# Designs tried in a protein design run: designed miniproteins, single chains. Part 100

Each design is a single chain, and the fold is of that chain. pLDDT is the mean over its residues in the fold that is shown.

## One batch from the design tools (miniprotein)

Design m3469
Fold by ESMFold2-Fast:
Structure m3469 (fold): chain A 100 residues (1-100)
Amino acid sequence: SRRQILLELEALLGSTLIGLIIAKKLNDVELMIKHLERLIENVEEIAEKTGEEEAREAVERLRKALELLKEGKVEEALELLYEMIQEITEKLEEALEEEK
């Protein structure tokens, strides 16, 4: 179900964002990178198993966030994750409105 994929993506992004915020407070960029790499692996698995476009698009955007972290652009990487969460939440609300 598209709704289940959106819910899973929202949960994974939200929990990862909390981990990134904690790692940022610890000034631990390597920990931030590890959290984001793990998120990418989980979302790639969803994309491979389901073939859902939203999961594939999420992988590409998360890889962009990972490159930003590697470049030391921590604030830009976090902003990208916030934007992704907002977009997925909006898509999830739309999917719930399409409920029979």
Scores: mean pLDDT 84

Design m3470
Fold by ESMFold2-Fast:
Structure m3470 (fold): chain A 85 residues (1-85)
Amino acid sequence: MLRPLTPEQLAVVQEGARRIFALADEAEPKLTPEQRQELANIAVAATLRIVGDALEAKSVEEVQKATDEAIGYVEARIEELLAQE
């Protein structure tokens, strides 16, 4: 049976996704077309990971931690892409 997220868990996931895509959007004008495609893939993968972790989480705090880790991962990958010449 599909287990729905609680409203609190869903709100954390939605805010996390919004932040990830906002970071990607801000970085996009500074990147090559190939780097933009890689960043889009990173943003999608990070968002899917938050959803997966949220479905297995025992508390809203665990969802928030997974979300913060995913955001940090995206930030680190953006720094790596911006460092490439």
Scores: mean pLDDT 81

Design m3471
Fold by ESMFold2-Fast:
Structure m3471 (fold): chain A 87 residues (1-87)
Amino acid sequence: LTKEEMLELVEELLEVARELLKASPELVLKAIAAILRAIGLKIEVELGTGTKEELINLAKDLIELAEEAGNEEALERAKKILEKLEK
């Protein structure tokens, strides 16, 4: 993955985390933690220190959060991002 592709994928992960916060207020603390992690990782990727493995781990955590939320749309989005990261 190029830096540009990693930036696009981390932004997509951040969008998933924001949607989970918006749709599932019962998971607010977990959703906020995921948002903060995505913001930190975006900064790391911009600086050239963020890794594909860190993005994969965030995507997997968001899949678990989406499953806990019962949010099928967020789950599908997170799974598609993970597939792009694993290629």
Scores: mean pLDDT 85

Design m3472
Fold by ESMFold2-Fast:
Structure m3472 (fold): chain A 100 residues (1-100)
Amino acid sequence: LLEKEEALLAEHAPEVEALRQQYENTDDPAKLRQLYIRRVEILIEQLKKMLEVAKENGDTETAKKLQDAIEALKKAKEMLEAGASQEEAGKAFVEEFLAK
């Protein structure tokens, strides 16, 4: 699982690193929101690939949690588009994915 997770992270790693560097080097709230929305989109695609791995392994519990996390991230993206902070969106994601 960890090795496949690292491989999936590596696929998006250049985009994630570029977004992180832009995020650290900008004070424009609109630009920060745009960069964070893009990061959320990348994360949704990564979780969809993890969902397929869980389905292949017959791990229905993990598959359900990943599907729930994907839906939570879509709602978090809507919150960001409506003006919510990245911290609020990040907390919503953590509560659905890691705390549930």
Scores: mean pLDDT 71

Design m3473
Fold by ESMFold2-Fast:
Structure m3473 (fold): chain A 79 residues (1-79)
Amino acid sequence: DDQLRQQLIDESRELIRRGRRLLRLARRRGNTRAVRYARQSIFYASLSLASARGGNIDLAQYYLDLARRYLRLAERELR
């Protein structure tokens, strides 16, 4: 339980960092779709972090999966 919670916290923090990096890149390239996807990834990663810190592991996992999906969409747009 505590180990899984810490893993979700760490993964959420990493996705926020990656999302912010992609958001800056998307803005520099003028790719509005990538900007939107990067923002959604950061939003859901932030919700995952809050849920994990609050002890709601199922909700944290759900939001983390959404954050990963939007991060992949942003990365795909920037190829």
Scores: mean pLDDT 91

Design m3474
Fold by ESMFold2-Fast:
Structure m3474 (fold): chain A 84 residues (1-84)
Amino acid sequence: DDITQMVQAYQNAQDVVTQNNLTDADLTAFGTQVAANRVAGGSPLSAQQQQIADATAIIFGMQNGLAIGDARTQQVQAIIQAQQ
């Protein structure tokens, strides 16, 4: 199910953040740098940089979905909170 895949993706993204000791400020800065790099035609990212970029995109996507009231994102958040 899409919801189960979204829950797993978000949990994996949080694990990447924890493993790399990233703060919200680090995620924002990294997200901005990755976006700027892609606009400029894209330099190759290391495997670790790509993993952090993918995790950052999932976390920001979740935050944006909650901010706009997306029902599927709200369901994913409810499941994650119930598992805590």
Scores: mean pLDDT 70

Design m3475
Fold by ESMFold2-Fast:
Formats: sequence, C-alpha cells, structure tokens
Structure m3475 (fold): chain A 67 residues (1-67)
Amino acid sequence: MVEELKKRAEELLRQAQAAIDAGDTQRGLALARQVREIALQMDPYDPILSSLFLMGATVAERAAQRT
C-alpha cells in the first residue's frame, strides 16, 4: 500500500539526514538511494507524493556527495 511505502520512505529519509548530519555520508547516500527506489515504486499510485520523495532523496544525495 502507498501508506506503507510513505512511512518507509519517511523513516529512511530521516535516517539518511541523521547519518549525513553525523558525518556518515556513505550511509546517508545509501539510505537516500533507497528512498529514491521506493519513490519510483510509488509513482504509478501517487505521482505527486513520489515527486516529493524524489526531491527529498536528491537533496540528501547531493548533501552526502558534497564532502
């Protein structure tokens, strides 16, 4: 269900941002990529929600790669 995918994506995004803030950019990048994958699975059901998570994942990926 989309609600389960949303909860998982939110949790993974939170973990990605926490990892990046802690200086673990490798873990942050890996978690952000998992969010992107879930967002792509979400797109056929809720394209607006998918786009929001894709944007969040992109921001986290860029933050992790800036080091």
Scores: mean pLDDT 81

Design m3476
Fold by ESMFold2-Fast:
Structure m3476 (fold): chain A 61 residues (1-61)
Amino acid sequence: DELAELVGPTGPLTAESGVLATRGSERIEDPELRELMRRAARSLNPRARALALEIAKSLKE
């Protein structure tokens, strides 16, 4: 899975990653970007989680 290679392995849903994955993805109409957001927010890689946070912030602006 290309997204798994980009964002690394996903971990269990934490409160903060759950909010980021759910609320961030709800504002994204593009299904590919929504899936990337959901996986990045749940990634075990802190860089991928930071990317998800930046995407969420850009959607808010």
Scores: mean pLDDT 63

Design m3477
Fold by ESMFold2-Fast:
Structure m3477 (fold): chain A 99 residues (1-99)
Amino acid sequence: SHMEEARLAAQLVVGAAAALALGVRAGREEETRERVREEVRAAVEELGLEASREDIERELPAAIAEFLANSKASEEDRALVEEKLPEALEILVEVIEER
């Protein structure tokens, strides 16, 4: 299902953004970016995610917003994740385009 694929991709992007935010707090931003990229690559391969940049940019923001709205995250944690969403989205797009 296209909707289920978008939901799984949204979960992956939010998880990546959260990891990137924690990397900033730990002072290990570059090391965390490399680790997140490899984890996203493994997840994309395992889930068989196939999407164009245009499809990701069009559909994924709405799925991410819905995922965050349904989360039990604090306002502070949500703000930190939202700040890293653009970077996490670009990592996902780059990983999918490398195939």
Scores: mean pLDDT 80

Design m3478
Fold by ESMFold2-Fast:
Structure m3478 (fold): chain A 75 residues (1-75)
Amino acid sequence: SAIAEVEAIKEEILKLAEESGDPAIKNVARQAVQMLDQLIKDYEQGILTGEQAVAAAKRILKAVKESIEKLEKIK
């Protein structure tokens, strides 16, 4: 289901933040999780299709990974 796929992406982001221990990365993950929760809500309300919600969640995951890589290069 689309909800299960978005929740899996949410869990991946939270795991990345926990493994880093970095407050800046944890803040990026917190913001991403809020965006993912909104995608689930929009999907449940019929604002987004399941495919659109999953595609948006994958873009958020990519942006989080890119932000983590950038933050690690600054250290």
Scores: mean pLDDT 84

Design m3479
Fold by ESMFold2-Fast:
Structure m3479 (fold): chain A 93 residues (1-93)
Amino acid sequence: EGRVIPPPLTKEEIEKLLKALELLAEALREEIKEGKTEMEKALKNVEEAIKLLKENPEDELARMEAQVLLASTSASEEEIKVINEVLEKVKKE
């Protein structure tokens, strides 16, 4: 049994991820505005991850912190489901 370590993200992949996270943050703000106040914690984690990636795009520690924040945002099945629904809506528009 061997675990495959995923390759590090390229600068271009980080830029694409940052754009996706900014779209996710905007979608989460709209869901909160519609009454899903439980998404406020998820929004804060996404916004903090965006800030870390923008301020330190080449810093591996900042990238790891952003990944931990995003993982914390998806800590519950209910939060994962809402995030997937938001991504599905964004994908349709």
Scores: mean pLDDT 62

Design m3480
Fold by ESMFold2-Fast:
Structure m3480 (fold): chain A 55 residues (1-55)
Amino acid sequence: MLKVRPLTEEARESLGLLSGETGDVFDAAALAASVGGSAQTAVRNLVRAGLAEAL
């Protein structure tokens, strides 16, 4: 299951993860609820920029 840790508040908000805190780990269900089919692309772009970690 895809898990992601946003490293900044901006990265967390860009993934639509408004119910958590920066540095929290979110799973694929939370991502799908927030951004739908763009979730994998958004995560990949943020990880490449150093603003999130894929777990």
Scores: mean pLDDT 68

Design m3481
Fold by ESMFold2-Fast:
Structure m3481 (fold): chain A 93 residues (1-93)
Amino acid sequence: SVTSNTDNAITAIRNGDVGTARSHVSGVLRSTRDSIQSDPSNSVQIYQNTVTQLSRVYDVAVSASSTTGQDGRDLADNIQDTVNGLQSVINLM
């Protein structure tokens, strides 16, 4: 689920495991796709929930950047780019 992948990504970042966190962020996006495929009439709400959950991961990635270094900063930047892209899609719907 989106929530499960979000919580697992946050836990991985807090443990300094940026690679595992990246896998779970990808899991958030896969779960989002699967949710939209099963319930396309609620696509806006599904995208909004994904933006909210990824923003939580972003906040943790930023707060941990001093310990995760460049890899953690790159993850935070990638999440922000993804959130901005999803928000642009929502704004067109």
Scores: mean pLDDT 88

Design m3482
Fold by ESMFold2-Fast:
Structure m3482 (fold): chain A 93 residues (1-93)
Amino acid sequence: SMEELIRRLREEAERAQSGSAEEQFEVALEILKAEMEQAIEAVKEGKLKIEDVKEKFEKIINEALEAFKEDEEKVKKLEEIKEEFLKKLKEIE
């Protein structure tokens, strides 16, 4: 299930003590993508309001963009994720 996947990825990220910063970033991206897909499904099922999901996502992604602002490659990946998720949300509206 998606919830089990998200839980496992979060536990792995929290327990990953040694790994490159790049590996830790990629795990964090996979968690974010999984949470986004779960949020989209919850909106489709009427369990969440699209406006609340958009607001929460924009907060998370903007905090990540600020944290990695000096890493051009990471910023690019985060911006691509932001555009993809906002596009998917617009298609549900």
Scores: mean pLDDT 73

Design m3483
Fold by ESMFold2-Fast:
Structure m3483 (fold): chain A 100 residues (1-100)
Amino acid sequence: MEAREELIKMIEADETLSEEEKRELKEILEKMHPELQEKLLRRYKLLKEVHEMEKAGEKSKEAEEKREEAIEEVRRITEELHEEGINTAEDLAKLGEEKK
């Protein structure tokens, strides 16, 4: 799926991650259901859209409503990911498993 490729690119571009950590995250991503991969990508795109709207300084009511909708969608996607058992704590636990 396209979502997997974009997520892999984001992981590879993350300067805070070691090469081993990037490899482990890619393995977690490959084991993830495609629907969850799409939700992660959608969440990232919505966060980027919110950030760009804030940076642009757009102050119309329409822009504020659109930003609020994007934030609400990010919240819903995050909750859905947590319900599916996909979250930062679980991902970090799997990432560290190879060393312990």
Scores: mean pLDDT 64

Design m3484
Fold by ESMFold2-Fast:
Structure m3484 (fold): chain A 88 residues (1-88)
Amino acid sequence: EKATVGAKVLSGGKVKVSIEGFEDQILEEGEVAKFEGFEKGSTVTVTITNIGDEESTVEVTLQLGTKTVARETLTLKPGETKTVTLTA
């Protein structure tokens, strides 16, 4: 069974979401990126950079099948980079 990582901008400006092996996604408020195909039991590191001029809040989720197995919320100042590590 494969896991999916989702990232959603809850508030604020532009963010860049990066996961190794995937193309970077640039998101604005209310937009969602999905990254699919992670193995169960694998560790996924998500890097989020606020590339806009305003504070942004981003929700990162990990789903395995129909179940949300992890959820993290990050708040980033303009130019700030944060990482979140999730285990599928």
Scores: mean pLDDT 84

Design m3485
Fold by ESMFold2-Fast:
Structure m3485 (fold): chain A 109 residues (1-109)
Amino acid sequence: SLSEELRLAEKLVELVREGRFDTAVGLLRLIAEELGVDLTTLTYEDVASDPNARRLDRIIHRAMIMALSEDMELAEKLGLVISRAHEQPFSELPEEVQEAAREELEKVT
């Protein structure tokens, strides 16, 4: 739902604001996995053709707009988190980061 997308976007911005970058990377990867989207292989054509890829793109876009409305430095940090999420599968993150990401997801779903 739209309200869930907004809660997920806000949680990503909150984690970045708090300096919890590894947990933010984990949460973004976990959101992608829940939607069945592989961030490491995602293309622009996938966003055009797959509703789940579009949903993920909307969550990321909303988070970026929220960050930009507060502080350019916050938006830059979120951009780095998004970049890292494309490079590293959720399963390759440290166990404590995976658990923290799951806990944060449960708070907003």
Scores: mean pLDDT 84

Design m3486
Fold by ESMFold2-Fast:
Structure m3486 (fold): chain A 94 residues (1-94)
Amino acid sequence: MMAKKKEEAEKIGKELAKKVLDSAKEGLEELSKTKSEEYVKAVEEAYKEVAEEIGKVAEKAYLEGGDPHKAALEYAQTEGRKLFLETIKKKLEE
């Protein structure tokens, strides 16, 4: 039972991470029309970092008997948004 639960948790995490990246792709194409290549690349990297963390948060929530979709959404609107902005700033400053 535990092995199957872990496999399903990982699948949910990957699906939510992919959803974030798919949504980001459309926004990045729009951004590339008005922003520098360096800025677009910084935003792309930030989305990749946030997507990875969303996947981990969702997997952990599912394994603990919580709602993975709710956990992912709450992370994206709080710590995930902070990580996103800090990643862009760090990449553009260095």
Scores: mean pLDDT 81

Design m3487
Fold by ESMFold2-Fast:
Structure m3487 (fold): chain A 66 residues (1-66)
Amino acid sequence: SSTFERINKILSELLEELEKAKTDSEKKAYQERAMKEITEVLSKELGLAPDSAEAAARSLIDNSLQ
C-alpha cells in the first residue's frame, strides 16, 4: 500500500482510540504511539530527516484532531 494509505490508517486508528480513551494517560500514550509510527513511515519511506519527519507527523496528527 502507499505511504499515504499507511498514514491514514494510523490516523484513523488514533481517532478511534481517542474516542474510547477514558484517561489523559491513555490519550497521551495513543498520541505518542501514532507520532512514532508516522515519523518512522515518513523517515523510512519518503527519506525525510528525523526532525522534518517528526514535525510533519505532529502537523498531520494536529490537523486530524481539529
Scores: mean pLDDT 84

Design m3488
Fold by ESMFold2-Fast:
Parts: structure tokens; sequence; C-alpha cells
Structure m3488 (fold): chain A 67 residues (1-67)
């Protein structure tokens, strides 16, 4: 349980960095892809992780359409 919480915090920190003010759309796309890659590496399967992954994937699709 504590290990999963640490992994969730790490992923949240990465997502927060990806949404940092001043980033270009291309920079946000790359950072969000890194968040998804990290989630896969950490093998996060919690309901929180599933919701976060879907939210990031939806946001990425929207950003890519705007390019």
Amino acid sequence: MEEELKKEREVLDMATEALRPGLSKEEQIEKLKEVLKKMDELNLKTPFAQRLKKAIENYLKQLEKDL
C-alpha cells in the first residue's frame, strides 16, 4: 500500500511538471507521453491510475489535433 502511494505521488509530480505554465504544446505532449511511460513502468493498476491515464490520453489527443 505505501509503495503504491509513493508511485502515485511520483506520477502526479510528473503530470504537474507536464502542465507547468510556459510550456509549448509540443513540450506538453512530450512530457505527458513520459508520464504515461512512467505509469506503465510502475505497473500502476489502481482506479486512480486508470482515471489519470484516460485523462492524459484524452488531453494528448486534443493537443495533437491542435497541432
Scores: mean pLDDT 79

Design m3489
Fold by ESMFold2-Fast:
Structure m3489 (fold): chain A 67 residues (1-67)
Amino acid sequence: EEEERLRQEAIDHEAEAGLHYIAAVSAKIGAKNSTPEQAKKDNELYKKHLAEAERHTARAQELRDQM
């Protein structure tokens, strides 16, 4: 059933988005407790992981909308 496949793919993307959000939060917390140089790198990681989380969230929504 195509609906089952779309559901599983949406769940997989939702899980990936969750992991990237956790990584983004971790980087943000690290930035608050780091040297200025490390904080800059941590903020770049935060932005990168946030963008990946949003990309996976959008893909999951597209799959959900196809059901």
Scores: mean pLDDT 83

Design m3490
Fold by ESMFold2-Fast:
Structure m3490 (fold): chain A 63 residues (1-63)
Amino acid sequence: GARVYRPVDVTVRPGDTLESIAARYGVPPEMLELSVTVINQLADPTRIAEGQVLRLLVPDGRE
């Protein structure tokens, strides 16, 4: 593949949304939703809770 993603664990903070977390880590919202659904096996990625740990695929950007 032309791009590498690395897994990172992120704790959801009060007031965080998937969109704000994606912006903070440079991850497109679609990739964040896919990572949450597939890797964490969440039924609904829009229902994240404060203190929840999410495993995200973050662009490495070295290639």
Scores: mean pLDDT 66

Design m3491
Fold by ESMFold2-Fast:
Structure m3491 (fold): chain A 91 residues (1-91)
Amino acid sequence: VAPFSGEEFEALFRRVTRNGYKLSEEEIERVVRWFEAEMARLGFTVPPALLELVRERLAGENPAEVLLEMDIQIGLNAMRRWLGLEPVFPV
């Protein structure tokens, strides 16, 4: 519902890569919504069970790694969509 701009995502990523920063519940929900919306723009539906797994991983000790994996997966899935291939999800 409140979409991340590129600037907002960049700012969050910079915060998360600093000082072992832990995401708030609100920040986790905004990241999950952003990922869901970006995948939907590519024509893919993210299964609810996978969104729950992403929430759990973002609440863990390495949220920066999860954010980077999600960003890479969006880029990869944009290429896969163009090639007519099935989506790949962060696991």
Scores: mean pLDDT 72

Design m3492
Fold by ESMFold2-Fast:
Structure m3492 (fold): chain A 87 residues (1-87)
Amino acid sequence: KAEELVKEALKAIKEGKYEKAEEYLLRALEELGVWAEMDEAEREEMKEQIRKVVEELKLIIDLIEGKASLPSLTEETLERAKEFLEK
């Protein structure tokens, strides 16, 4: 059951349903019993970690599909390298 929830989360990310993906990942942790061992502060921290993972996966998918530019820091590094090579 937890494996199915993870698969649904990945589908949701690909479909742009990021909040739904976060919910599926949280439910997967509940099915694995990991959630039951956490106190309230640990649960809130886990929700933040799940959100960050979903955001990173979204960026990777968007880059693969050509829907997003490079991250600002990486783009700045690329421009600096280009300028150096042109000198």
Scores: mean pLDDT 67

Design m3493
Fold by ESMFold2-Fast:
Structure m3493 (fold): chain A 83 residues (1-83)
Amino acid sequence: MKALVVGENLDELIKRVKEGMNAEVYGARSREEAKELLEKYKPDFIVADIDSPEAVEIARELAKETGIPLVLVGSSDEEPIAP
């Protein structure tokens, strides 16, 4: 399984997605980088850093254009709020 990650803290976000989803992960900081990675690697889903509005917008537009599913994740260092 392959994932494209869009965000500012790419190293941490890539690590979290790799560990959580057991996927190959490719990081992009811009729409242009994200498009190149989408064409080259054909990821199964797009992940965006919810703490970065720009990343969320880029990922949402790419998901809409390509039909690839979008997943939003936080980069918080705090304990997750359990349901």
Scores: mean pLDDT 74

Design m3494
Fold by ESMFold2-Fast:
Structure m3494 (fold): chain A 106 residues (1-106)
Amino acid sequence: SALEEMLRLTSSLPEEVQALLVATLLYVLGYSLEEIEERLLSLGFSEEVVKEVVTFLEVVESEGKDLIEQTEIYVDRLISTLPPEKAEEARAQAERALALIREIAA
């Protein structure tokens, strides 16, 4: 499944980045915000990370902005807080995950 592939592609990313990419995939697949929250909690993400990610999705939806573009911006901001050697590998993994989301959205 697309979810299993996303979890595999993002397994080495910080929790916040992984949760954000998984949530964006679920949104593109047509899940409601309530369903996304339930599924992220069921996958073992922390309540605080899930709340932050769901709030981000609510804001993007309310503002009518491009979700994938906003996710890419947020992911890059989070990765930019990492040490340079870890940031490079994390960007490569995030780019592969975003490519999967864009393929499904097309």
Scores: mean pLDDT 89

Design m3495
Fold by ESMFold2-Fast:
Structure m3495 (fold): chain A 63 residues (1-63)
Amino acid sequence: SREEALKEIEELIRKAYEGDPEASDRIAQMLAAMDKDPSQAEFRQFVLDQLRKYQEELKKKRG
């Protein structure tokens, strides 16, 4: 489901920021796959927005 996909993405983002290169690679692969499927354009944009917000949130907590 979309909720399951969101939880998986959130977990991958967390692991990537903890220094897991496999998590970073998987996020990149998922985004590339979504980019090739026009039906997933909205979900891809949502994932990109979540990545940016998560990065900004971490920066604020440590800045």
Scores: mean pLDDT 74

Design m3496
Fold by ESMFold2-Fast:
Structure m3496 (fold): chain A 113 residues (1-113)
Amino acid sequence: SLEKARELVKKLEEIVKKMKEDYENGTLTPEQLLKAMDEIEKILKEFLKILPNLSREEAVEVARKVFDIVNEFIDIAKKYAEKLTPEQQAEIDERIKKLVEIFNELREKISEL
């Protein structure tokens, strides 16, 4: 399960790297951002399922990397959203709220290990 956790971290890094490159190049679209959010949400939910199979030390180390990666994503998403229509901003804000809720669940599950 540690190998699976590392695979999920790598997938998150690849998604965030691509989104960051598209943002910096001015090619990021709202549709691409929402797709990236869907993929990140799916990966975070998969991470929640494997957490009970990790040692506390392994879970803390991997979770720290996940939190750093997804926090960077959220920061870029918020900056990008400021330039969009109010309707698009509201949609992105709702999706960020969902990611934060999963983050809080991850923190709670790790504290139970």
Scores: mean pLDDT 86

Design m3497
Fold by ESMFold2-Fast:
Structure m3497 (fold): chain A 84 residues (1-84)
Amino acid sequence: LEALFREAEEAVRREGERRGLPEEVLELALLMLEALRAWALGDRERARALGEEAEKLAEEDPEAAREAERLALPEVRRVVEALS
């Protein structure tokens, strides 16, 4: 489990750097992965708190949120499929 999330975080960082994305986009994408990791580990309170933080940041900067979602979504899907 931990290795899956480490690989996902590394992939997000690598792809973000390759595309020259702003630090804010990378941070939001990583926050989305951390929320998923907390949920997968059964830490539901932390998962909810991180999810609420990501949602709040997305409302403050919708463009950064769209880019972060595009960056994180392939890795989120890969992790979810691996956990199935």
Scores: mean pLDDT 82

Design m3498
Fold by ESMFold2-Fast:
Structure m3498 (fold): chain A 94 residues (1-94)
Amino acid sequence: MQDVQKLQKFFEENGFKPPSLDDAEEIVTFLKEKEIKLDFFLKALKPIVKNSPSLKGKQLKTGDLYLALSYVLKVIGEEEAAEEAYRKGIKLLR
């Protein structure tokens, strides 16, 4: 899926190890279900990852990706989707 490769490439271009195909697909599917455009999400995420140099070279797991997604969704005003992403992230990190 084109959006999955785009998400993986975004993290790689910003100095992270790309998330796995399965992890990226789960996040892209969540965004599609909530009718949130990937490009808008990535635009909002970019300043956050650039201001987190301590995370460079790390591979984010599904739980970490959902927590990052929750934060970004809250910033862009998608509060209900942000809460759902937060709950999914916390469950995966237990």
Scores: mean pLDDT 76

Design m3499
Fold by ESMFold2-Fast:
Structure m3499 (fold): chain A 71 residues (1-71)
Amino acid sequence: MLEEIREKAREALAQEAAARAELEAYLAAQGASPEERAAARARFEAQVELLRKIAEAESLEEVERILEEAR
């Protein structure tokens, strides 16, 4: 279980640059306001940080702690 969770987090992190580019293209296509863009970028960065912590977790208890802190 833990290794599967870590693998999924690492897979998501490997796609970070592409996902970021797609987010920026999506926001541009939608004509997002500066406030909407800032909020979307903040949410994206929070998710990336969460994935980094999960990818480095050494136990399921650590994953649970990381997710609890993200609430």
Scores: mean pLDDT 80

Design m3500
Fold by ESMFold2-Fast:
Structure m3500 (fold): chain A 79 residues (1-79)
Amino acid sequence: MSEDMLLDAELALAEMGVSIAEKYKEKIKEEEKPEALKFLEKVIERAEEIIERAKDPEIIKRAKEVKERAEKLKKELEE
């Protein structure tokens, strides 16, 4: 119970972060890309942990979606 609640909160933060990064991807300066890439890599790692630990199918589905979005954005920022 409490673990899934914490994973849901962590996932919501990751989803928000990816949405912000997607919105501003064309405004990210060249010198800011390394930090953005590190952020996206961290989101991917956290999403993978949530997929492994979560018991709620809805949380697992959302984690897979945010991981896919983060991986796509990472590739776009890598040129």
Scores: mean pLDDT 82

Design m3501
Fold by ESMFold2-Fast:
Structure m3501 (fold): chain A 113 residues (1-113)
Amino acid sequence: SVEELIKETIEEIKELEKNLESLSFEELMKKLQELFLKLQEAFDLMVENKELSDENIKLLEEAYEGLIKVIEKAKELYKDNPEIKEELESAIEHLKEVKKRELKRLEELRKKL
């Protein structure tokens, strides 16, 4: 289910946050990409199957906020590396825009049915 996929992704985000200091930058970016793709899959399934409950929308929002929080913590960890910091800032900006766009689309679809 979409709910199970989002909840699993939230738990993986929490694990990433716990292990953040033990990961290389390359491993961190790989994990961030994998988690982002899972959230994209959840969004696509919500749209396709019309699984547009307030609960599912809230869970998706929580998952994006969790992922953004992990990247903000990583940015602080890499504060002395300007190139990595800039890459992480770009990732935060991208996720905020995707979150805003996706949540707006889900709310608009919910109003139609």
Scores: mean pLDDT 89

Design m3502
Fold by ESMFold2-Fast:
Structure m3502 (fold): chain A 61 residues (1-61)
Amino acid sequence: LDDLLATEFSLAGELLSRYGSIDQWAQQYAQRNGVDISMSTAKRIVRHYIHQKAKELVEKS
């Protein structure tokens, strides 16, 4: 449980470092999928992605 939370924070930091901001990530997502998304939707998708990826990493470790 604590490992999952720590992994989520690590992945969030990496994602922000890579894209600079949720705005940048949302722009790339819109470009890839041909849809415009709201900031609240972008934050929700990013959080879900981080959680799922962290869960997989913890499960495999």
Scores: mean pLDDT 69

